# Designed miniproteins, single chains, part 52

Each design is a single chain, and the fold is of that chain. pLDDT is the mean over its residues in the fold that is shown.

## One batch from the design tools (miniprotein)

Design m1729
Fold by ESMFold2-Fast:
Structure m1729 (fold): chain A 78 residues (1-78)
Amino acid sequence: SEKLKKGEELDKEGKEYFEKGDYKKAGELYEKSGELLKDVDPIKAAESYMNAAMAYKKAGDKKKAQELYKKAVEVILS
């Protein structure tokens, strides 16, 4: 699936930015990965949303982190 491949690529990019300490960029990439994966692999989508939440928390954006944790839970329950 094209969505699966692109979602996995975005998750990998998010990880690379997270390792470089660019937490805001990492969060954006992980969130995009989750959005792309939610209809094809809900478990991977939830993992990407949780990684995005952790990245935004490290960036100091607690509100965005909470929204992303909620998205991870919603995807698992759908």
Scores: mean pLDDT 89

Design m1730
Fold by ESMFold2-Fast:
Structure m1730 (fold): chain A 84 residues (1-84)
Amino acid sequence: LGEKLLEAARAGDVEKVKELLAQGADVNAVDPSPDSMGYTPLHLAAAAGHKEVVDVLLEAGADPNAKDILGRTPADIARENGHL
């Protein structure tokens, strides 16, 4: 579920994000791959500028202060990519 939530957040698939959260997906899931930057669904949605997915994740309890392996929050990544 967590890996599917990460992919849905990255893709901007609002309905899939809602479906996976309803199925008990961890809103604060971290990418488990060895090359992961420690991204959460909120990091991926913010990086891609998917505002509606960001709102859904925050309403579901996503941690806006979650830090990736470089100490960046979702807001930091959004700013770096021109999404405020």
Scores: mean pLDDT 79

Design m1731
Fold by ESMFold2-Fast:
Structure m1731 (fold): chain A 87 residues (1-87)
Amino acid sequence: GPAPKLIGEGSGEQDVAAGEKVTFKPNPPPKEKALVKGSWKWVDLETGETGSGSFEQVVEPGEPVDLGTAKGSGRLRVSYSYKVYSL
């Protein structure tokens, strides 16, 4: 069967409040249904607590990737890097 082809990559950073949903849109935006894979990390800017993980999500054109809900107690800095693959 056709193997997924790498069509893009990027990274970003967001400051969010604890309990907020963290999302981003791939850039450049895919023209068709695509697989987005990557990693994320967060740091609580008040406590210094950190977390990290990986994600893998199939997105439609214009659909954001969902990194989940920000954990912690205050203001969080979330960093992520990703690759976009054709399906």
Scores: mean pLDDT 82

Design m1732
Fold by ESMFold2-Fast:
Structure m1732 (fold): chain A 66 residues (1-66)
Amino acid sequence: SLGEILREERERRGLSQRELAERAGVSQATVSNWERGKTTPSREQLRALARALGVPESVFVDPAEL
């Protein structure tokens, strides 16, 4: 899931939810909700997350869903 990918990429970089939130320009609660699958980031927010983590946006797109 998106939340699982987000958590894995964040933890791989040694970032807390708060640190990722600061980099992405959102609240820590927003990151927590995304990682738990309670809410879905917008495309703009996904771009911000990709930039914050230094990964391509395609990391958050499931190739199987196309």
Scores: mean pLDDT 79

Design m1733
Fold by ESMFold2-Fast:
Structure m1733 (fold): chain A 85 residues (1-85)
Amino acid sequence: MIKPLTDEEIERVFRYLDLDGDGTITKEELKEAFKDMGLDPENPEVQEFIDKLIKLADKDGDGTITYEELKEFFSDPENIEFFLK
């Protein structure tokens, strides 16, 4: 079983994904971060995961993810397993 990410690890991921430093993560920033991690952002599975992340974490409906929403998303072991696969 993949262990849940710690608050410190989630903060590191958020800082890495928050490319513009505005305290939110956009769909474009997620695609760039996944590309930097060696995941093809044009891969349908990667696109589906990004869309799932935004839909599940985006409580504001503006297509961005806050740090709090990212923490809630990574509290689910299935989401962590996909990310660390």
Scores: mean pLDDT 66

Design m1734
Fold by ESMFold2-Fast:
Structure m1734 (fold): chain A 62 residues (1-62)
Amino acid sequence: MRIIAKALKDIKALNDDFLSVKKGETVEILEEINENLALARSLSTGETGLVPKSYLEVLEVI
């Protein structure tokens, strides 16, 4: 199962563990880490990192 989500706002990485994502960019959710964080991959850059789940809108589950 593949989960695609869209960033609702710009997200800037605070350290190397986090993913920088621009508003409107799409990411693939790889794993839910906890209630607040998911591990995601940017579909634009291919970079992976942690993203706050509250800043994502799920578009598609395949």
Scores: mean pLDDT 78

Design m1735
Fold by ESMFold2-Fast:
Structure m1735 (fold): chain A 67 residues (1-67)
Amino acid sequence: ALTDQQIRDAFTHFDKDGNGTITTSEIGDVMRSLGQNPTNAELVAMIKEVDKDGNGTIDYPEFLTMM
C-alpha cells in the first residue's frame, strides 16, 4: 500500500515552484510515479471532481482525494 510519505514525496517532486500546488497536466505523471496507471478518461473525470474551481491546479489535500 502507498504510504502518505510516498504520496507527499511524489507531490513535492512535481511541485516545481514550491507553491503547494501541481497542474492538472502533471497529475497523470504524479500518479504513475506512485505505481498507478489511470486511463486518460479516469484522469479527466478525477480532475473535474477535484478541480471544481477550474483554476488548472490541485493542492495536496485535493490530490489525496483522488487516491
Scores: mean pLDDT 74

Design m1736
Fold by ESMFold2-Fast:
Structure m1736 (fold): chain A 113 residues (1-113)
Amino acid sequence: MQDENGYTELHKAAENGDLDKVEELLKNGADVNAQDKIYGRTPLHLAAENGHGLIIEKLIEAGADINAQDKNGNTPLHLAVQKLLDNGAEESAKALREYLISLGADPSIKPLP
């Protein structure tokens, strides 16, 4: 189910780190690549931004586009790394960047300036 803004229950479960709910929704045919109408973000954008590694893997296994761009041109990689860098966590940002690249993230994609 989605609200008026295209924000699905899969978006909410991915944002909240609810792995059991993510697995249930994917089994029930949830659109893994659904984009919300406000920011153009997918569930994978929200899982990556919040550092939910197991949910990231489950969404990718279900066919999530790891290089999906939101309305600002941000990929899941951009949101994940930027949040850690904003908090001064440079080593964690590097580790998460390398992890997402190992899953197929393209580091050459640029967000809008």
Scores: mean pLDDT 83

Design m1737
Fold by ESMFold2-Fast:
Structure m1737 (fold): chain A 100 residues (1-100)
Amino acid sequence: SELDALMEEARTRSPEILQLLTLVEVLGDVNAKLGANGDTPLHLAAASTSPHAAEAVRVLLRLGADVNAKDKRGRTPLDIALEVGREEVAEVLREAGAVL
């Protein structure tokens, strides 16, 4: 699968992206809602302070992540990236069609 190929690429390049992809594999759905706030993996990547956050966002979007998914508070991944001050992540999300 594309997920398996991306996990193999991440194994030698980014352990943080590999952890995120492993979570997606376990969930069986790239758009699964997690935790009390109903965050998707894309929300979690957008909230990350990791230097690999932008790459993780790009990988999730390639797997079919909903760029405009809303959590239980009505927040999108773009809302979270802006709140955390992740300018590169916000740019990637806007290029993928994110709206406020």
Scores: mean pLDDT 79

Design m1738
Fold by ESMFold2-Fast:
Structure m1738 (fold): chain A 95 residues (1-95)
Amino acid sequence: DKVEKLNEELRIAAFNGDVEKVKELLKEGADINYYDPEKEPEGLSMVHYTYLAAVQNGHLEVVKVLLENGADLSAKNKNGETVLDWAKKAGLEEA
């Protein structure tokens, strides 16, 4: 319940480039590597959603905060794509 709500707010904060809110939500217990197979049949984890939101909108500072908080860059979606594949497309190679 609370973690699911924090995770939704984390995705929105990452999309908006709100670095301070991203940091607060992670401290409050938002799980950057959360994955629920019942809700995500495509194999997308929270890290896919938040990283996609930040990278597509050019919020590199948010990307850095997510990585510093243990975002799993090896997580794959249904197409075998990792968050690192998206980082390479954006010209960003932080591991």
Scores: mean pLDDT 73

Design m1739
Fold by ESMFold2-Fast:
Structure m1739 (fold): chain A 75 residues (1-75)
Amino acid sequence: SALHEAARAGDLARVRELLAAGADPLARDAEGRTPLLLAAEAGHWEIVELLADPRAVDDEGRTPEELADEAGHKE
C-alpha cells in the first residue's frame, strides 16, 4: 500500500498525509509487514514513533524496541 511505501522510503510528510486520509497504520502488506516494521528496518525512527503502539508486535513477534536495537538506536 501507499503507507507501506512511504514508511519504507522515510517520507514522514507522506505518512502523515496518508494517515489523515484514513490509511490503516496496522495494515499488513503481502509479506505480513506493517508500515511500522518497514520504517524500523529502514532506520526511520521518527516514522516508527509516529506509528508505534507500545503493545504492537509484528507477525514475527518483534517489538519496536527490538527493531530499534537492530537499527542501532539503543538507549
Scores: mean pLDDT 67

Design m1740
Fold by ESMFold2-Fast:
Structure m1740 (fold): chain A 84 residues (1-84)
Amino acid sequence: SKELLEEAVRYIEEAIKALKAGDTEKAIEYARKALELVEKLPETPEVERVKNALEGAIKAAEAGKLDEAIAALEAVKKALEKMI
C-alpha cells in the first residue's frame, strides 16, 4: 500500500540521518523496521530487489562500511519512492 511505502521511506531517511551522525546502531534499527514494512508488500521483482538492497545496506552498516551503507540506503529510498 502507499502508506507502507511512505512509512518505509521515512525509516530509510532516519537510517541515513543516523549513519551520517555516526549512530550506526540506531541506523540498523531503522533499516530493519523499513525491511519489515517492505516484507509486507506484494511479492514483485521490484520489491525483491529492494529487500536484497536493504539487507545489503544493513550488512554494510554492521561491517562498518558507512559510505557503502549510506549509498545503498539512498538507492533503496529512490526505488521505494518510484513505487508510490
Scores: mean pLDDT 87

Design m1741
Fold by ESMFold2-Fast:
Structure m1741 (fold): chain A 151 residues (1-151)
Amino acid sequence: AEELLQGLREEVEKAEELATKARNLVDMIKVAFELSPKNALPGVAYLAEETKKALEELQRELQHAMELFDQLKPVFGELAERGMEEARRALEVAQQAIDAATKLSKAFKEGNAEEAKKYLDQLTKLVDELEREMGELRRIVDEVEAAFKAK
């Protein structure tokens, strides 16, 4: 139980760090695009690709967190089930964000400012939602750790 709980903490903390990295990359794209839309488009395609990579790594961490919550079900019951459900929701948002980042990178490479703006707005909203989901996951992990200490 202790090793599973430590693994879960590490996976959720890494997922939070990756969500923060994605937020920072999106903010960099927004600043570059707002300051120089036409000149920025090819130069920020790599930032959209880096955002996609961070989100793909976050997706893998969330999948592993779901497996750890499933293994903790016999000990923590409903609390572990809540963790699985929140990780599943975060995973769905991450999948949508990966798609948005992919389309954003394509729009930048093609010089399509209108599509770039559309997918940047979509990606911004999805990253905001991911940060909220990560906050919920962290609260559930804190509750699992508190329940473990009470035993």
Scores: mean pLDDT 86

Design m1742
Fold by ESMFold2-Fast:
Formats: C-alpha cells, sequence, structure tokens
Structure m1742 (fold): chain A 59 residues (1-59)
C-alpha cells in the first residue's frame, strides 16, 4: 500500500477532489497526470483527486 502524509490543509467544493487536513494519512491509488494523485483518506474512507505538492510519500 502506497501512503502519503498531508503537508498542509486542502479544501475543495468540487466532487472530484478530496479535502484533507495537515497530518492526514492518505492511500495513493493512482497518478493522474503530472500534478495530481487519486487518493483515499484513511480517516474518512473518501476517495478523490489531490495535488501532489500538498503531500509527501511515506511508504
Amino acid sequence: MKLAVALRDFESDSPDFLSFKKGDILEILEEVGDDFLLAKSLSTGETGLIPKEYVKIIK
């Protein structure tokens, strides 16, 4: 399982994007282009796109 930690808060009103808080652990499912990842929040179970620059890969 590929994991990342959020480096900062991210909020989006779009249904395609996943909102998260700094320190949240996210499971990385796929890469989407050069700037985005498809991820799942381990705290909420929600899935969506996240910006790569907002997270650090840890596993």
Scores: mean pLDDT 82

Design m1743
Fold by ESMFold2-Fast:
Structure m1743 (fold): chain A 81 residues (1-81)
Amino acid sequence: MDEDGLTELHRVAREEVTPENLRKIKELIEKGEDVNAKDKNGNTALHLARQRKDKYRDEIVKLLEEAGADPNAKDANGNTA
């Protein structure tokens, strides 16, 4: 985690996705990354993934949910993942 509480999983979930980045998400999960880690705004990687509008959103959401991401986790404003 950096000073903002961001994990590598948060960064990959919010950035432009390539096939390499999808593999990176899976590798981070297998490495033991905390899929429910919250950044400074209370956002999990699942919150960031659900904000995407590209063709990879559903794939990323599925990977995170299968890894144990809580779809009912709320950010600092009360929004669910």
Scores: mean pLDDT 72

Design m1744
Fold by ESMFold2-Fast:
Structure m1744 (fold): chain A 89 residues (1-89)
Amino acid sequence: MDPILQKFKDALAGKIKLSEEEKEEVFKKFDKDGDGVITAEELKEVLEELGYNPSDEEVKAIIDSADKDGDGKIDFEEFKTFLDAMEKL
């Protein structure tokens, strides 16, 4: 597994806290086409690479929780807000 994706998995499990630099590297791993946003398709692909089997409903729930603009995509600022919310749990 990619070391940065392993760190993301550990952060989701509450084991570690990601640095700002690590958040940028994780975002780049999700942003497969380099357009500066994460789509539902890209999010699903990375979660599958991490060994999860997310439903389309679960992927949509993650996008909806992070997506402040309602455009169906997550930019880097929305992604950081999502990760910061996960750290408070």
Scores: mean pLDDT 72

Design m1745
Fold by ESMFold2-Fast:
Structure m1745 (fold): chain A 82 residues (1-82)
Amino acid sequence: SMTRDQVMAQIRRGMTTVINTMTAQNVPPDVRRTIMDNAARVAQKLIDQGRYDDAINIMNQVISMVRAGRYQDAIDYLRQQL
């Protein structure tokens, strides 16, 4: 089973991928901030609940949506998880 520290490290790597991808795609700063803030809140909530697999799976979905340029879908998805 994964430790909390291992999950936190995986989420930090995912967050780095998301911000770097959005920066490379020249996404507006307000959209970048909204996705990053909501992703951090969702990840923290799930980690605090011991839902480590859910935290990783949600981060992977956000990475996929952002890579596809589906920013509004990523925002809506994250809001549903809060």
Scores: mean pLDDT 92

Design m1746
Fold by ESMFold2-Fast:
Structure m1746 (fold): chain A 117 residues (1-117)
Amino acid sequence: VRDPYKGLTEKEKELLEAAYNGDLEKVKELLKEGADVNAQDIYGTTPLHLAAKAGHLEVVELLLENGADVNAQDIFGTTPLHLARLAGHEEIVELLLKNGADENAKLLRPDLVEAAL
């Protein structure tokens, strides 16, 4: 098993995990303690990608308020907007678009994203 958190601090690893789990209070605590809101794992995945994929609207709002890059791209060119649309989280899609998400962002590997549908 490859460690996806290689090169991250413990706070950044916890932030990615808290964002995916929808732990709003833990996300608040870690950001207050100086965790990088735009931390990327080895695949370029940010907390905003994970919260958007998992459907955690309040965590997405908090991350955006703390300067999360709404157009962050992973190694496949996937943005939080792509993940929210794929997962069917319509309220998160609307929130991301309102915060400047690029509807025309191109995937580098659209074949891999479509295989997940």
Scores: mean pLDDT 81

Design m1747
Fold by ESMFold2-Fast:
Structure m1747 (fold): chain A 74 residues (1-74)
Amino acid sequence: SKISGKVVDENGNPVPDAEVTAYGLGVLKSSKSDKNGNYSISVPAGTYTVTVSKDGHDTVTKTAGPGTVDFTLK
């Protein structure tokens, strides 16, 4: 399974190179968003804490299972 989505700023613009980390159930995996803000992390089925960080922006954390999870950074 995977968690994927888009990272945008408060104006809806893509945020590239944001660090997206999924952790839980003995799993810790990370990915960086691409130039269009898209990210994807392969994880086993289950619930994870997904954290997005980028220098100059507030860190955002969500609880999610596999599927689409979008983030807006301030």
Scores: mean pLDDT 83

Design m1748
Fold by ESMFold2-Fast:
Structure m1748 (fold): chain A 113 residues (1-113)
Amino acid sequence: MDPRTLRLNEELFKAVYDGDLERVRELLAEGADVNYYDEVSGVTVLHIAARRGHLEIVELLFESGFDVEQKDKEGNNLINRKDINGKTALDLAKQAGHEEIVEFLLSHGADEN
C-alpha cells in the first residue's frame, strides 16, 4: 500500500473513533479504503463504529461500499471478521448496549450464533 493510502486509512480509523461523520465522509471521498482492517489486531472501521455507538457512521460505511462479501485471510466475510479478542462488530455493539447498531448489523448480513 502506498504511503498516502495508508495515511488516509489511519486517519479514517481516528475519525470513526472520534465520531466525526463529516471527516469520515471527506476521507472516504479522498480514497480511504472503507474495507481496510489492521492485520495485527483484526480491527475494521466497523468494529470501532459499533463499539463507540456511532450509528450514522455505521450507516455511512455501508453506503460507501463496506463489502459484506469481502473475505479476510481466514475466509470470513468482513462484516463477520473477529478481532484479536475473538469479537465481531456485532459482539462489540451488543456488549456496549448499542441496540440500534445491533439491529442494523443483523439486517445487513452480520451472523448471530
Scores: mean pLDDT 81

Design m1749
Fold by ESMFold2-Fast:
Structure m1749 (fold): chain A 56 residues (1-56)
Amino acid sequence: ALEEKDGKEVLIYPVQPGDTLSKIARQFGLSVESLIAANRLSPPYLIYPGQRLILP
């Protein structure tokens, strides 16, 4: 999603083929739990190529 009117800078990452939550979290110095929370992911926490992930 684009920025919400809360004055916070939000980075959006387009998921690439072969990406995992763990890889993305490590790449940006985030925890997998933070990515799950920021994107309201449900078990089994699947992501797909082209999905836009909000980075906290």
Scores: mean pLDDT 74

Design m1750
Fold by ESMFold2-Fast:
Structure m1750 (fold): chain A 67 residues (1-67)
Amino acid sequence: SPAGQELLRAAEAGDLERVQELIASGKADVNARNEQGLTPLQIAARRGGAPNGRIVVLLKEAGATTP
């Protein structure tokens, strides 16, 4: 979905506000995968740091899983 792709971009950018908006919309697949097969959770976890740590928590609360 377009919202799932936007969530992947927001995770890659570390854009906490955009991640919150997309989760709140209910339209984003939180387990969407990019061209490398990475989910938003995996992207945020790999980047590390304060905003990405918050993104990881939000994604997990929204039902994001790791394989």
Scores: mean pLDDT 79

Design m1751
Fold by ESMFold2-Fast:
Structure m1751 (fold): chain A 105 residues (1-105)
Amino acid sequence: SVEEVNAKDAEGYTPLHRAARAGDVFEVALLLNEGADVNAKDNEGRTPLHLAAREGHVATVRLLLSFGADVNAKDNEGRTPLDLAREEGHEEVVRLLLEAGADPS
């Protein structure tokens, strides 16, 4: 159900946060088609896109963006998905986020 697909655990993680962090592109697609909130925030203000970008999951980042993920979402520290991808050295994710309209500043 939509309520179950958007349920948050103690850390504020939805199933979509966990799938995005794991790079499970098929589970991400399933959850998004079931009505998962693509821009849900965990207890640190991080979206699934933040987690996929930090872990370098290119296909997952592309899929989240195609479902309307906010490319410029800021976590509680003011960090964007682009900031996390740059910090971890994920060059392909950095390019993809910039092509999708990420603010480079």
Scores: mean pLDDT 89

Design m1752
Fold by ESMFold2-Fast:
Structure m1752 (fold): chain A 75 residues (1-75)
Amino acid sequence: SHMEEKLKKEIDFEALKSFIYMAYSIRKKLIEQGKTDEANAEFKKLFDLILKNAKKLGLSEEQIEELKKLAEELE
């Protein structure tokens, strides 16, 4: 069961990372359309939702910090 729980958390972590990349792709597309303010607001909204879900899913502090660093690198 411990290995199953670890695998589930790893799957959840990878899914949330993919959502950050998706949010970044949406922001980039909006910026290319001249909608920079909308792009920044939408990215923040999506990232806040991702962090809220990471906490709900019981991801480790290290995993949550990695999600934060990924979002900062994609700015």
Scores: mean pLDDT 84

Design m1753
Fold by ESMFold2-Fast:
Structure m1753 (fold): chain A 60 residues (1-60)
Amino acid sequence: GHMVAVATEDYEARLPTDLSFKKGEELEILKVLNENYWLAKSLKTGETGYVPRSALKIIG
């Protein structure tokens, strides 16, 4: 399956290409770009965007 992460904290998008999420939301990780940011898809909304690695925990 695809890599899934759960948000460990709320995050508010700072750039138009970023994804906002709330603690406990699940995200599909599409690409690991660098040590700080991943490209993810919200499983709640279907929106894609960049997310901070530090706010996530891999669950599957």
Scores: mean pLDDT 83

Design m1754
Fold by ESMFold2-Fast:
Structure m1754 (fold): chain A 65 residues (1-65)
Amino acid sequence: KIKKIFKQYAVDGYIDKEKLRELLKFSFPGTTLSDDLLDQMIKEADKDGDGRINYEEFVAMMSRV
């Protein structure tokens, strides 16, 4: 199920900040998402500093939340 969700929002195998916002809003309806929270999540998941997360980083991030 998580892989299907990733595929829906990923572009070229990566999810950026705006796509992450859309995905989290869909997966957790009613959640208030701040820019600071999204920036923190991406920084913690993105080890390479690209501002985007791949599938393995996404799974690790979702496991911590």
Scores: mean pLDDT 72

Design m1755
Fold by ESMFold2-Fast:
Structure m1755 (fold): chain A 96 residues (1-96)
Amino acid sequence: MLEELFKKFDKDGDGVITEEELKEILKPYLEGKLSDEELDLYVSMIIDGYDLDGDGVIDFEEFKILAKKADKDGDGTVTEEEFINYLVDLILNSLK
């Protein structure tokens, strides 16, 4: 379940999610709400917050931690929409 969601975001199949991949995923949901520079900043903050080994990417173990935070119902399932909405809310709430 989480592996399928991770593979969907890992478009290159390299086993990690990069800053560029995360920006590309989030950009359509934040266009008109944030500048490109603000999006770059918030994506970097997300990566920094979950990049436990300091490699500048999110691996599957780090992704599981982030996805569990998006699982507000605690049912062990996280949809693509639920995960994206969690990240969008996290970014927009940082401005409040």
Scores: mean pLDDT 73

Design m1756
Fold by ESMFold2-Fast:
Structure m1756 (fold): chain A 91 residues (1-91)
Amino acid sequence: GPDRPKPSPEARENLLDVLEEWLSDPEQREKIKKLIDEGKIDVNAKDATGLTLLHLAYRLGDEELVEYLKSKGADPNAKDYDGKTPEDYKP
C-alpha cells in the first residue's frame, strides 16, 4: 500500500553495491560470498520494493549464484511487494 514502511537506505544501498560488485569483478564476487559465509551480509535482506539478493540472482540468470544463495538459507519463496518470488524473475 502507499503507506508501507520503506527499508532503510542502508539496506537498499547494500543490495545495489552487491549487484554492482557481482557485475564488475569476479574477485569482488568471491569477497561478497565470503561476507555472506561469515554472516556479515543478510541473504534475506530486502530493498524498497521487497527484492532480495535471490531475486536479483534469478534476474541476472546466474545459476551458480542462485544455488550458492539457496545453500546459505536464501528463501526461494520470498515475495517482493508485487507478490513475485525470485523464480518469477528468470530471464
Scores: mean pLDDT 68

Design m1757
Fold by ESMFold2-Fast:
Structure m1757 (fold): chain A 61 residues (1-61)
Amino acid sequence: MDPELSERLLQAAEEGNLEEVKELIKSGADVDARDEQGFTALGVARTNGHKEIEELLEKEL
């Protein structure tokens, strides 16, 4: 798995880009990857109030 792909997933979740999150998951991004603060993409989406991304990631866990 590509570490850069997982980093992009974390960034997309922070930005609220649902479309990019879906594309990155299809490409094999690691949903368990953590950012510099120790948050997963789910944690980042939750912190930033992106409910649609939060719901999507909860289904992938």
Scores: mean pLDDT 78

Design m1758
Fold by ESMFold2-Fast:
Structure m1758 (fold): chain A 62 residues (1-62)
Amino acid sequence: MKALAKAVKDYKGKTKEELSLKKGDLVEILEIVDGEHVLAKSLKTGKTGIVPKSVLEVLKVE
């Protein structure tokens, strides 16, 4: 696991490339896309997508 993070608030994906999350959902950060966005995998649903870094709290890094 590259990094484990938790959603600090609900986030509704605006496009098909974005991941929707609920507050408290755990995600694996797979890649840094840019300064404000990451590619993440939801541990709850198994879906992957782009998420703003502002909605995530990093819990663990490799």
Scores: mean pLDDT 80

Design m1759
Fold by ESMFold2-Fast:
Structure m1759 (fold): chain A 62 residues (1-62)
Amino acid sequence: MKALAIALKDYTAKKPDELSFKKGEELELYWDKKKDKDWVLAKSLKTGKEGWVPSDYVEVVE
């Protein structure tokens, strides 16, 4: 299942499979694709890149 989300704060990727983003960026979250409760797979709507994001850094808006 997909959900639209907004970044709550800036994040800089620490690994190549992670996504960097800025506060206020729009992301599409893949809730069915997550590891642990702390990470979810996301796609940047700005760049089209996919990567893991910390779930506490994003808020679902739909």
Scores: mean pLDDT 76

Design m1760
Fold by ESMFold2-Fast:
Structure m1760 (fold): chain A 71 residues (1-71)
Amino acid sequence: GLGGFSSIARKAALLAGASEEQAEILGLYVGGYSLDEIAEKLGISKETVRNRLREALELGDKNGDEISKKS
């Protein structure tokens, strides 16, 4: 299910040094939510979601052992 990927992505992002917001956004995105759906869920703009997602992915790319290998 989608929940499994969301939880793994959130944990990996936090381990990579992401903020709780960045980790939550990454988890929802990996879980199959669109940027619009995440923005509505969190009460923030789609632009903010996209920026936070990018930041979380950049942190993960810095530590490929945590995110890229296990997804």
Scores: mean pLDDT 71

Design m1761
Fold by ESMFold2-Fast:
Structure m1761 (fold): chain A 65 residues (1-65)
Amino acid sequence: KIDEIIASRSPAIAEAIRLVKKGFENGNYFFGGVEEALTLANVMGLDLDEVREAIKEVIKAYEEE
């Protein structure tokens, strides 16, 4: 599920999603991973609404697994 979400998104958004996934896999950085993904998206000039939507899908998919 998570790998499908990563594959379905643009390369830049996929990088933000990978940071969130890393946060889930490393419990010490779960919330840091989400914050880092949003910070990276902002620095790169990405659409923050698109990034937030992608993050929500990853969180939902991760909770389903």
Scores: mean pLDDT 64

Design m1762
Fold by ESMFold2-Fast:
Structure m1762 (fold): chain A 65 residues (1-65)
Amino acid sequence: SLSLDDFERIFRRYDLDGDGTVTREELESVPGADSSYFYVLDDADYDGDGKVDWDEWRKWFLSLL
């Protein structure tokens, strides 16, 4: 089963710049990125700046439980 620790590891994998956020461009740069992760950006990015930080990523994951 996918754990919160696994989900944090996925976030860190997509954080290619190491700036603590994930962008659409970073998701598109990762081979095999699941389309469901693009949904995280669309749902969690309320500012429309194309960035999702770890707190927003974590909240989205927890909303699935």
Scores: mean pLDDT 68

Design m1763
Fold by ESMFold2-Fast:
Structure m1763 (fold): chain A 125 residues (1-125)
Amino acid sequence: ELEPGTTGLHIAAREGNLELVKLLVERARERGDYTLLLHQDSNGNTALHLAAREGHLEIVKYLLDEARNDPRITESLVNAQDKNGNTPLHLAAEEGHEEVVEYLVNEYKADVNAKDKNGKTPADL
C-alpha cells in the first residue's frame, strides 16, 4: 500500500548523505507522514539502524531530533529491532562507533540491556 521495503531514506542514511536525509524527511512532513522514520527494510533495519551501523553521527542526531516531534515515535525508533533482534545501539557497538553509542545512551536512554536473537546485549559486541 505504501513504500517498498527499502526507501530513499535508508539509502541516504547508509551513504552518509545528510542533505538528502533532510530533504526526504522534510518531504514526509509536508505529506503528514511522520512514520517514514519507522519504515523497516527487508532485514528489519530502519534508517537509524543504517546510520548507526555506518557511524554517521550527524544523521543519527538529525533523525532522532526529528522523531522528538512525537515521543511515541522516538522510543519506537531508538529501540527498533531488525530481523536479528539488533537495535541501532547493537549495530553501533558492533562496528565500534563509540560516539554514536554514547549519543544513543546518554541523550535518548537507548536500552543497553536489549538482547539480540543470540542473547547478546550491545555491551557484549
Scores: mean pLDDT 81

